# Designed miniproteins, single chains, continued (2), part 58

Each design is a single chain, and the fold is of that chain. pLDDT is the mean over its residues in the fold that is shown.

## One batch from the design tools (miniprotein)

Design m6129
Fold by ESMFold2-Fast:
Structure m6129 (fold): chain A 85 residues (1-85)
Amino acid sequence: SLEEEIEEFKKELEKYPDNATIYLNLGRAYLELGRYEEAVEAFEKAVKIDPNNPEAYRLLATAYEKLGDKEKAEEYRKKIEQVEN
């Protein structure tokens, strides 16, 4: 289940607290559960650890769109262009 995946990722983060990939996977699991605020928090951690990953910015834009925050979604879409160029 997605809830079991979230608990597994949280355990991995205890062992590897600065792993951007684990935060991305945690955020995706929250996104699939419709827990958009928690997804944003996880993706923001991933971006803080690895600011040059365009996938993290795409996921942030998606999560903010799901929250109805069109301005934040657009800000992160612009970040994708900056990182890919």
Scores: mean pLDDT 87

Design m6130
Fold by ESMFold2-Fast:
Formats: C-alpha cells, sequence, structure tokens
Structure m6130 (fold): chain A 68 residues (1-68)
C-alpha cells in the first residue's frame, strides 16, 4: 500500500541520518546496529516495490556491514 511505502521511506530516512551521525561520532557498534535495521527496512521495501535498485543497494550495504 502507499501508506506502508511512505512509512517505510520515512523510517529509512531516519535510520540513514542516525547511521551517518553514529559513524561521524565514531560510535561503530551503534552504527552497525543502525545499518542492520536499515538493511531490514530496505529489504521490506524491496518486497513491496520489487525495485531491483533497492536489491543492489541492500547487497552493497550488507558488504559494508561485514567490513564494520
Amino acid sequence: SEEEIKKLVEEILELSEKFIQALNEGKYEEAKELLEELIEKLEKLYEITKDETLKETVEYLKKLLEEL
């Protein structure tokens, strides 16, 4: 639904901001947890939209998570 997509996008934007802030503050454990939650929300958005760009983004972020 449009409402579900809007809610997920808002959550993704909030998590993205928190993730960047945590990285900038050197809070790597917090950043890792935020990135894991961000990936989960992006995967859920992909299941609804089937946008292949989201799948590629998720795969990239999963690789980033392994390096943290």
Scores: mean pLDDT 86

Design m6131
Fold by ESMFold2-Fast:
Structure m6131 (fold): chain A 85 residues (1-85)
Amino acid sequence: SLEEQGRKAVKVAAENILELAREYGHPELERKAQELLKAIDDPNTTIDQILKLAEEVRELAEKYGLEEIKRLADTMINILKKIKE
């Protein structure tokens, strides 16, 4: 389904964010990305809760000038908003 495809894409984006955060050596962003992945894997977590965590990752990426992580977070936010429709 479109929802299943969207959830898989969101997980892939979050995994890429975590790897980039580790490569760039940003512990705060790495911790937030791990929290985001845990939320995505938790069937009791709402789309709104995942969106909030994705927005927090985007804000941290913007603060540290990490454009690739910001782009991945923006993509994830757009997918989550479409799933919510």
Scores: mean pLDDT 84

Design m6132
Fold by ESMFold2-Fast:
Structure m6132 (fold): chain A 75 residues (1-75)
Amino acid sequence: KKREIGLKLAELGAELVKQGKSPKEVRDTIISEGRKAGVPELGLLIAKAAVESIKQGKSPEEILEKMKEEVEKFV
């Protein structure tokens, strides 16, 4: 299901942020994994939410919540 895949992408993004990965690395990884999982458009939306939230200085928990919001709006 697209929701299940999207939530896994969101969790992956949050984990990369916790590891101190750059916004570009977080974005590129989510986009790549979204393509592999057959949800390229959803991957792009999640990656955009992640990058915007990182630039705003949000916590990993807040970034995860924003990515999950994009998943729920898409499905």
Scores: mean pLDDT 86

Design m6133
Fold by ESMFold2-Fast:
Structure m6133 (fold): chain A 94 residues (1-94)
Amino acid sequence: SREEKVEAVVESIEKVAATLPEEEREIVLEFTKRAREIVLSEEDPEKIKEKLRELYEETVARIKETVKDPERRARLESVVALATHGFLEVVEES
């Protein structure tokens, strides 16, 4: 049921993303797609965590370059941080 847990996290993130402006939504959805692929394709929990951390750092860098408004940037970074935590919880529980 790792795939079922991952899909539950994805569905939760997609509901939040649907409330965001299109540019911010695209960033969150791309992050979510890549995070899902990492969690479902890797068997080593430590490698999954490492790849998720790298994806998080890459996504935060993209947010800083793309989103200029400080409040919107902080909100979007918070959304991605919570999404990352959701995927890490699946890895810890699996």
Scores: mean pLDDT 86

Design m6134
Fold by ESMFold2-Fast:
Structure m6134 (fold): chain A 93 residues (1-93)
Amino acid sequence: SKELIKKARELLEKAIELAKKATEEAIENVKSGKAAGIPLKSELIEEIKKLFEEALELFEKAEEVSKEEIEKAKELAKKALEDLFTKPGEVVR
């Protein structure tokens, strides 16, 4: 369904934006010395993961989505989560 694809894209964009802001905040917290070992709340990480999972589920339920678009969405989710966990640590040396 076209509506499922639209909803999936909206959730994917929201998840990416939230992950990007969380990564930027984590980097800032590390740089400013506010991070006591863990720069992000686990609850925020779980919400970002849930948004990606919901977006991917809607893409897979949509009959009109190409395999390439689904794989690209999975890769974007993987990259956003990887950046969220790794990029703040790259500032700490």
Scores: mean pLDDT 73

Design m6135
Fold by ESMFold2-Fast:
Structure m6135 (fold): chain A 74 residues (1-74)
Amino acid sequence: SEREREAERLVHEGRRALAAGDYEEALRLFLEAVRTDPDSPVAPEAYRGAAEAYERLGDRERAEEYRRKAEELE
């Protein structure tokens, strides 16, 4: 679907932002991917990406929360 393709694109952009060390931008992109299509096959990856971004930003509590969200979808 169009929403699924958009979510995939946002996850790819989020991964690039993580690799670049732009953790705040990565977080925004991963959360937008989940908002775009929460039932997408990439939603678990988006949640894991958000968790990594939160961890890098020092928010350990939210990192654990988003890791659990990814596990719930798998």
Scores: mean pLDDT 88

Design m6136
Fold by ESMFold2-Fast:
Structure m6136 (fold): chain A 78 residues (1-78)
Amino acid sequence: MWEEYLKKAEEAVKAGDVETAAKYAKKAVEIAVQSGDKELIEKTKKKAQEIIDKIMELDFEKGVEAAKEISEILKKGE
């Protein structure tokens, strides 16, 4: 399920839809954090960061906002 959200985020960033890309990247991270699996969280964090970097190339401000939101989600998993 979380892999599906990462794929949708990659497709959205490829299409230039940064809002949808950020939304799905955040959903993937939320699912990973809720699982409590540290290995899955680390893997998802890395993939989400790659997507956020691409968003920042297209729209820096929206990329920064999405990065902050993902950081907050990750802190809840600690």
Scores: mean pLDDT 81

Design m6137
Fold by ESMFold2-Fast:
Structure m6137 (fold): chain A 56 residues (1-56)
Amino acid sequence: MERARELAERALEAAREGRREEALRLGGEAVRLALAAGDEELARETQLELGRLLGM
């Protein structure tokens, strides 16, 4: 649970720094862990914010 949030935060930080590949890798892992833990809200918010920051 906390690991998914940490990875999501790191992914968003990487996206803001222009590290697109790192952001997508970390974000994908965060979403996977969030869904495995039943945290659909964290998974959805992470996907939306990454998409917004990366222009997707």
Scores: mean pLDDT 81

Design m6138
Fold by ESMFold2-Fast:
Structure m6138 (fold): chain A 65 residues (1-65)
Amino acid sequence: SPSEEARKLIEEAFRLIDEGKLAEAEKKLAEAYVLARQAKDKETIKLAKEGFERLKERNDELLRR
């Protein structure tokens, strides 16, 4: 289902963020957000938004350190 695919993409994005692969993580999160919205899955939409916040925090950490 689109919700299951979105969750999988978010999990992949979290791993990519931890690895510092931020461009790849952003792509996965954007795809997951679109799928979650199409599925009208409010929980997964929220999780994708949290993923973008995590990505921003990681990017800021790498740029300031």
Scores: mean pLDDT 87

Design m6139
Fold by ESMFold2-Fast:
Structure m6139 (fold): chain A 95 residues (1-95)
Amino acid sequence: SEVERLKKEGASPEELYEKALELVDQGRIGEAERYFKLAVEKYIEEGKVNEAMAIALDYVGRVLEYERELENKINTLSPEEAEQLRKQYEADRAA
């Protein structure tokens, strides 16, 4: 996987976090969380605890913003379309 490749190549925590944010914007929340956790681990390994805390707070805010936008979109859909979108989001979180 791309996550395993980036981990093997010694990707910076900054690169891992940027990828996590791109995946949040794409609704791929489960994959985003994996990249985010690797970025946090890398910052902690480097002794950069303040940076790890900063991206954790930023990440929570970005996910909440995405979820608000998704809920607003769901409210404009038919009940069937809304249920399908919710199921897709839950599947992406489980991935």
Scores: mean pLDDT 80

Design m6140
Fold by ESMFold2-Fast:
Structure m6140 (fold): chain A 86 residues (1-86)
Amino acid sequence: MAEPQEREFETTVTAPDGREVDVAVREVRDPAANRIVVEATARAAGVDAATEPAVRAAVEDFLRRMYAEAGETAEVTIRVTVEEAA
């Protein structure tokens, strides 16, 4: 049975309002299922109910483009959690 491969990395995404968003990404690759599950935690200062959807969309678009540009052939599931920066 193929063992799932786990990778963690961090990146920065610019939101439409010019705000910098710190993104912590946890990637779990299952080679046997040809699947990748991506869990991203986006942290930005001053996130509220009005700004959360724009931040989430920017992070999701960035990650989707990153995997597409890398030529990823596996099924990619992206989940984004938006949090206030501490």
Scores: mean pLDDT 78

Design m6141
Fold by ESMFold2-Fast:
Structure m6141 (fold): chain A 105 residues (1-105)
Amino acid sequence: MSAGELAILAGLLAALAGVLAGKAADDAARGTAAALLGIGAIINGELALKTGDAEAALEGGRDAVAAGALAAALGLRGGNAVAVALGLAAIALGAAAIALAEAEL
């Protein structure tokens, strides 16, 4: 799996986690922020796949980790275990994207 592919997958999980966590915590602003960061990870991952740019994959991984962390924290506050699990998965996959991208820099 490439760093760009991992960033896209992490971003998708983080965006979904952010929406679920925001609703569960009654915090639409932070849920939306997590979802937008997840979308940023998808865009950067797609750019990395299209251009081969390791820096784009690195930024995508960073966006996914930030989004996943915010979504997991919100999911814990809102009592939504699915949002927590998806957020943690986004952190793990985003961290893997960062590690693979850094190996190319």
Scores: mean pLDDT 88

Design m6142
Fold by ESMFold2-Fast:
Structure m6142 (fold): chain A 77 residues (1-77)
Amino acid sequence: MVLTDEDVPAFERQLEGAVEQARKAYEAGDLEKVREALELVEEAREQVKKMEASPKAKERILEALERAIEELRELLE
């Protein structure tokens, strides 16, 4: 999979949507769905680290993934 600068905003939006869904699950008391979302985002981070991409696009996506991981971990505290 090739990641380009064009893909960054779309990926960021998808990631924000996933975090929002996890927050809604947390509000409903479904901590298992929050943990599942965290595992999926952590796996996506490892995949992005290994993918071929422009350095700037890769950096931006990794920053967005790290932020999502932190937000999801805070929900599980």
Scores: mean pLDDT 77

Design m6143
Fold by ESMFold2-Fast:
Structure m6143 (fold): chain A 66 residues (1-66)
Amino acid sequence: SEEKREELMKKIDELLEKIRATTDPAEVSRLAKEAMKLVDEAGFSPEEKEKILEEIDRAGVRAVTT
């Protein structure tokens, strides 16, 4: 359980870095959807989910979306 959550968190972090590195709005949307699916799969608490979703939003806004 904890091992799986750690693996999912690493994948989420990788997706966040990819979002930050891209300038393509379509790619940002695709990567953000993947990260959100992993967040749902991991079974995070509401507080943990909010923190991660804020990070996804921040990365996407910084990259291309307003």
Scores: mean pLDDT 73

Design m6144
Fold by ESMFold2-Fast:
Structure m6144 (fold): chain A 67 residues (1-67)
Amino acid sequence: SREAAIEVLTEELQKHGLSEEEARELAERVVDLLLQGKGREALELLQEKGVSPEEAQRILTRAVTQL
């Protein structure tokens, strides 16, 4: 579900130093991009916010399993 994907991504982003509020807002944007088939844009957005390419790919894969 969208909400389950948002929760997983929010938890992962908090481990990277984002506040819960910042992580949740970013998670919602990323999940909405994934639902639109814009996986590359989702990956780029995570990297813009300081997540490494390897970690961004891992996090997105986990989020997709919840959709």
Scores: mean pLDDT 84

Design m6145
Fold by ESMFold2-Fast:
Structure m6145 (fold): chain A 79 residues (1-79)
Amino acid sequence: DELKKKKEELLKKAKELEYEAIMEEASASVYLMGATVYEKIAGDEEKAKEYREKAEEYRKKAEELKEKAKKLEEEAKKL
């Protein structure tokens, strides 16, 4: 039952990281929408570029979180 408890803790932590990754992806989508508004409505390509760069940073964070979650899931599967 100690192994069951450790497995549950690892899976819980993996789910938390997956949730955080979803939130980072949502942030990236918001910045991409903002970039489109600046480009197409305001004609501000400099601001559009800034927002796309910010979106890329959020996507990168999401990928790092997903990778950490996968490692925890693999560790839990070994238990």
Scores: mean pLDDT 87

Design m6146
Fold by ESMFold2-Fast:
Structure m6146 (fold): chain A 98 residues (1-98)
Amino acid sequence: LATSLNNIANVYQSQGKYDEALKLYQQALEIRKKALGPEHPDVATSLNNIAGVYRSQGKYDEAAKLYQQAAEIRGKALGPEHPLTIGARALAELLASE
């Protein structure tokens, strides 16, 4: 279900329907939190997707906060030295400086 909601949200985002995409990404996030727990890497993926919507809307501060939260979850799950953790941290810092 959460994966299907993300796929539909991706279609809305590609059409510029950011509010509709955001609602579906938020639903997918809540399903993943309930099923997997709030610190699971799949929750970080959902946060990145929501951050992408905010970035597309020019809401860089909101996007940076969500990318930072995703980086923190990945850091806890994979460790701070993992390439995916380093990449997520770098992206969050880059967007916060814009």
Scores: mean pLDDT 74

Design m6147
Fold by ESMFold2-Fast:
Structure m6147 (fold): chain A 89 residues (1-89)
Amino acid sequence: SLEEVAAAWREVFEEMLKVLEPLASEEELEELRRLGEELVEAIRAGDLEAAEEALRRLIRLAGKILGIPEEDVEEAIRRGIGELRRALA
């Protein structure tokens, strides 16, 4: 169900926040939380396009905070979107 998928992605997001919280600014943490809520609500609504956009922005911001190279961030986005498409199909 979309509720179960949304719950699973919320858990992944909250684990990611635990890693990022000591490294991120307060402004970055607020943006991460906003994007995470957008992602979860889009999944709950079955809005794949909105979910993909929220996930893309979320992974880019996380990559910036962690200092990950752009090519590795783009690979993470491709993998995340692939998982999201499978879950919502």
Scores: mean pLDDT 88

Design m6148
Fold by ESMFold2-Fast:
Structure m6148 (fold): chain A 71 residues (1-71)
Amino acid sequence: MEEAEKLVEEGKEALKKGDYEKAIEYFKKALEIDPTNKEAWEGLVKAYNAMGKPSEAMEVMKEAAEIQKKE
């Protein structure tokens, strides 16, 4: 399993457990390895929204759009 994909799966599990800070950490690490990973960007948005940080979620969405528009 690619390291980025493994980190995305761990982030998703952290989201299921309500551990949003760990989910953010895993998704950020995945994006350091593969910044085009759509699931990692979506996971970051979900984690920030779940933590009550919608402004941070919006900034993540803007960053994702900038990275993915080249694809």
Scores: mean pLDDT 80

Design m6149
Fold by ESMFold2-Fast:
Order: structure tokens, then sequence, then C-alpha cells
Structure m6149 (fold): chain A 77 residues (1-77)
């Protein structure tokens, strides 16, 4: 992997971290739908990073988003 490829992977991973942090903030504020959307976006950036760490973080973010989506669905019953 070239330095440019490493920088692009790192940038996408860092964007994932930024979005995950925003998702955690939204979740703390009770904005569950916004938090789920932010975790879903974070997962996409983690996958685009192309790293093993990114794959793991993407799965973790997808699980968080999925659990929030279930909680939102239950709250609408």
Amino acid sequence: MSEKEKEESKKKYEKGLELEKKGEEAEKEGKLEEAAELYEKAAKYYKESGTEEGKKKALEAEIKAGLLRIKIAVSKL
C-alpha cells in the first residue's frame, strides 16, 4: 500500500470515528433515529477504509444502529 492509499484509508476510518462520536452524542440526547443514521454512515466509512480494523468497527456500528432501529420500532407501537 502506497502512502497515498494509507492516507485515504486513514481519512475514511477517521471520518467513521467522527460520525460514531456524533451518533453517541445523539443517542445520549435521546435522538435515537438521528443516532441510528449516524452509526449507519460511520459503518459505511469504516467499510470504505478497507482495513481489518474498519471491518470490525463497521460491524460494531451496524449492531448499534440495528439495536436503535429496534428500539425506535418498539417505541412506535
Scores: mean pLDDT 83

Design m6150
Fold by ESMFold2-Fast:
Structure m6150 (fold): chain A 63 residues (1-63)
Amino acid sequence: MAGDIARALEDYEARNSNELSLKKGDLVEILVDLGPHYAVVRNLKTGEIGIVPKSILEVVGRK
């Protein structure tokens, strides 16, 4: 999963400073796989980095 490009399936609001808010359709690069539930991602539109639930991500490109 690290290096993969994923799309946000729904809007997500960050609950703390370590999490990242996303809007439906945002493309992210997966930087670190944190296990079954979370990943560290970079939003390709904003350049922001943070933790998001994997359940809201759909992998659309592999590197």
Scores: mean pLDDT 80

Design m6151
Fold by ESMFold2-Fast:
Structure m6151 (fold): chain A 70 residues (1-70)
Amino acid sequence: MVKEEAERVLKEAQELLDEARKKGYSPEIITAFEKAIENAKKALETGDENYLRKGRAGVEAARLMMEKEK
């Protein structure tokens, strides 16, 4: 279900944001995870698949940014 998937995305994005903050990654990466979290929260609130898709895409983009900054 969209809300169950959104909870998973939200948890993953929150864990990665916490890690990025602890390791001192760039503000761009921090902002990318914050945006993903916001989209995941909207998906939980509304059940809208479009917010879930944006949240997932945001996490993936931020992960790629972390890998390149490493």
Scores: mean pLDDT 82

Design m6152
Fold by ESMFold2-Fast:
Parts: structure tokens; C-alpha cells; sequence
Structure m6152 (fold): chain A 60 residues (1-60)
């Protein structure tokens, strides 16, 4: 179902964000440019997550 597909995508994005955390923490201390790039990528993923959750809520 559409709802099941959305829930799977939501879970995948959460896992991706969690997987990025060690790299973000390392970059914060060692590479300010990489840190900015990673934070921008994380922000994009968070925006996608919020839109998917919004869509899932409508189908609930």
C-alpha cells in the first residue's frame, strides 16, 4: 500500500540520518567545509522526512 511504502521510506531516511551522525561529529572537529556540506545534506533529508510523515498522516 501507499502508506506502507511511505513508512519504509521514512525508516530508510531515519537510518541514513543516524548513519551520518559519526561522520558529522568527526567533520565538525576536522573539516569545517565538509561539516557544512554534511549539515546541508542532513537538512535536506530532514525536510524530505517531514514531507513523507505529512503524507503518511493524511493516509492514516
Amino acid sequence: SKLEELKKKIEEIIEELNAMQPEILEAKETDPERYRELMEEAARKVRELLELEKEAAKLE
Scores: mean pLDDT 85

Design m6153
Fold by ESMFold2-Fast:
Structure m6153 (fold): chain A 80 residues (1-80)
Amino acid sequence: SLAARLAEEGIRVGELGLELAKEAKTLAQGIAAALLGIGAVTLAMIARRLGAAEEEVERAERAGREAIEAGLEALKKAEG
């Protein structure tokens, strides 16, 4: 279903954001990681509204939040 595909894309986008954040050395890379995390959380929200399984939605939200947090830490390190 579309809902399931959006939840799965949210997981992928969040995981991509987290990986980018781990290797981030610049302000732009930290911003990109955080934006990917926000995108993952947004996809999870849309997927939930369309009836996606809660386990997949929660996994996408978790990946997104981890990417946001890691991206923000990368931003702090690049600024300091």
Scores: mean pLDDT 88

Design m6154
Fold by ESMFold2-Fast:
Structure m6154 (fold): chain A 61 residues (1-61)
Amino acid sequence: SVVDVLQAMIDAMGRYGETLPPEERQRLARELARQVERWAREAGVPPEQLEELLARVRSLE
């Protein structure tokens, strides 16, 4: 599902973010949040699932 793809992307970007300084990691997380929200909305992901995805992205900061 689209949710599974977005979760996999968040996990992969989270691992990459661990290699970055905190300031760069925060910038990555903000950009990722914007992209996840856009793709989830375009794909018709329910609001509850989108909130869970965004919470995962926020945990990367």
Scores: mean pLDDT 84

Design m6155
Fold by ESMFold2-Fast:
Structure m6155 (fold): chain A 61 residues (1-61)
Amino acid sequence: MLSPEQQEIVEEMAALMRENGFPESAIERLVAEARRSKASLEELRLALQVVRDMAAWRRAA
């Protein structure tokens, strides 16, 4: 299972993906993959940064 820190990042990323119009199936797959794999904290932080960048650009449009 994910650490509390990893779980928090995954939840934040899922919320941002919903705001960016990603399909629920894609969000569900991301969460399942993060739980299944040993996704590092660093990898999750990088993924979150990408989603944040996309959200920022969408808000500017």
Scores: mean pLDDT 74

Design m6156
Fold by ESMFold2-Fast:
Structure m6156 (fold): chain A 66 residues (1-66)
Amino acid sequence: KLEEIAERVEKYLRERGVSEEAIEKAVEIVRSSENPVEIGKKLLEIPGITEEDVAKIVDIIKDILD
């Protein structure tokens, strides 16, 4: 499940043209199993990640973990 989420997040961010460094950080945050609020805050700290990206990542998590 976490691997599936990480893979979809990586694909989404790569398609959006986010840097490999930012993608690696985002994937690590998602894999850390932080609560949703903490995940969102940490993702926004990554250069190149937008509020729209965070919303999309949350949707990916909901789709897979529901």
Scores: mean pLDDT 76

Design m6157
Fold by ESMFold2-Fast:
Structure m6157 (fold): chain A 82 residues (1-82)
Amino acid sequence: SEKKRKEAEELYEEGMRAYKEKDYETAAKHFEKAGLLFESTKDYRNAARAFANAGKAYEKIGNTELAQEMYQKALEMFEKAK
């Protein structure tokens, strides 16, 4: 679980760097994978944040369907974080 948490954090940081550089496609993929890894370790707060950022990145590249899917996952994770 510790290894998966570190991998998720590294992917999230790489997603943030890609987003700042306007590489939204790379950012979306990194954030989505980070969200899935955080979810698998039951870190629902970080999973929600990662999926929300994936949604923003998908919106930037015009993929509204994947953006909506990511926002839905973010909401589900946020509710589980209680």
Scores: mean pLDDT 90

Design m6158
Fold by ESMFold2-Fast:
Structure m6158 (fold): chain A 70 residues (1-70)
Amino acid sequence: KKEEEANKYVEKAKEALKEGDYDTALAYLKKAYELDPNNPKVYEAAAELAEALGDKELAEGLKKLAEELK
């Protein structure tokens, strides 16, 4: 239920990322995290955002967290 709602926001965040709208992507990821903070998809999408912003260390850390939550 909250997981499905969080997944919906993760998908919207990924769409915003593809469009280069990083502020909108971050806003959707924050909503997804608030709904389901242990959802690995939130961390995977956050890693994509971090890579798009040039923060490779944060992206790697977020990918590792996503794997640990699976």
Scores: mean pLDDT 82

Design m6160
Fold by ESMFold2-Fast:
Structure m6160 (fold): chain A 82 residues (1-82)
Amino acid sequence: SEEEEREKERLEELLERVREILERLRAGVSREEAIRLETEMSMAAIYAAVLLTVGSSEENRELAERVLEEVRRALEALRARE
């Protein structure tokens, strides 16, 4: 459906953005920047988790799970820098 296609586009954008955030965290950022990036990751995780709860296409559920996994990796990178 058009709704599922829009959800796919949003998930792909979030996946790319979280991967970009992970690379920035690995390169090193200020504490203020880290807080801002963590907030963005939290919002991405909320969207993905909600989509898994309410349901979507199999492809979108797999993308949502990938977003959550990338967020977990990014949070681990943030912890490791301390």
Scores: mean pLDDT 84

Design m6161
Fold by ESMFold2-Fast:
Structure m6161 (fold): chain A 55 residues (1-55)
Amino acid sequence: SEDYRKQLVKEAIEEAKKAIENGDLEKARVLYRSALFLDPDNEEAKKLLEEIEKK
């Protein structure tokens, strides 16, 4: 959707990427899971969560 939910998902993904840059994998995981809670079919969030889980 193009509603407020999509904006929240994008912001969560951006914050998660910043957390990864700072070495905070736990915070990144929580943020990606939050994005997927709001948008379960978000391919970017699924891919990025999978990547950090395999690090």
Scores: mean pLDDT 80

Design m6162
Fold by ESMFold2-Fast:
Structure m6162 (fold): chain A 60 residues (1-60)
Amino acid sequence: SDEDLEKVRKLMKSLGLSDEDIEAFINALKEGKKEVTLKSNGEKYDTKKLKEDLLKLSSL
């Protein structure tokens, strides 16, 4: 949902991620992509797992 995407965006900002990496991840989630490459470290992340991990962290 759009609410979940905004929550993820805020969490990533609080973790110190760049706006470029945040938008890359949000766009990957919107497009249903399985992975995203973050430019800050050049590493690939599973989009579904990263979203679940972030949302789980925010519920604590």
Scores: mean pLDDT 78

Design m6163
Fold by ESMFold2-Fast:
Structure m6163 (fold): chain A 56 residues (1-56)
Amino acid sequence: MTEEQKREIAEIVAKQYGISLEEALRVVEEVLKENPKWTPSQALIAALEKVRKRQK
């Protein structure tokens, strides 16, 4: 996954949950550490779910 793709995913997550871009990037990095071969779509879904669980 490129740096541009990670940034795009982080921007979507940040906007969806009203968190900072830095926090969203941390979540995306955590997802990619667990699953480094995932597609951008898989990483986005996983990052959104991870933030949602933390908000509850």
Scores: mean pLDDT 79

Design m6164
Fold by ESMFold2-Fast:
Structure m6164 (fold): chain A 96 residues (1-96)
Amino acid sequence: MEKVVEEIKENLRKLGELFGLPEEELERQLEIIDALYNEDAERLAKLLGISRRSAEALIRFFKARVNKEELSPEEREELARAMEELRKVNEARLAA
């Protein structure tokens, strides 16, 4: 699991260099991955501008994917809610 997360981070750095992503945006994406991996819901919520509850749902989804686990119906509903909150926050940011 740790090796997969490190590989994802290395691939993101390489893609950032290839496509000329701003260093600040690359750093932000790496912080998001670290928060997901370390189950830091408070940090993830601050980084994404979402509620702690939504951040917890995203962390659970990330862990389920890494561990090849299936989400329960209740966890899927929480994830759908989190994704909708994230979409609204991103739309508000892009509209500014």
Scores: mean pLDDT 76

Design m6165
Fold by ESMFold2-Fast:
Structure m6165 (fold): chain A 83 residues (1-83)
Amino acid sequence: SLENEVKVGLALMLRGVGNILASKGKYEEAAELYREAARIAEGVDDEVKAEALENLAKALEKLGKTEEAKKLREEAERLRERA
């Protein structure tokens, strides 16, 4: 559907901007964009959501939030097993 196509496009753009911010060491800002990308991809594209959650986990590890990052990696793996 057009709605799902728009949501995938938005999630991919947010992830891309998040990657630029992460490359500049702006991990808190990057994490917020990755959270939004995962939220938009929810119920639309499991692989796009899994990739956003993996990027979020990496950003959270840089911020010292290792337990939250571990849970997000486990969620991303479950989504990929489903896809």
Scores: mean pLDDT 89

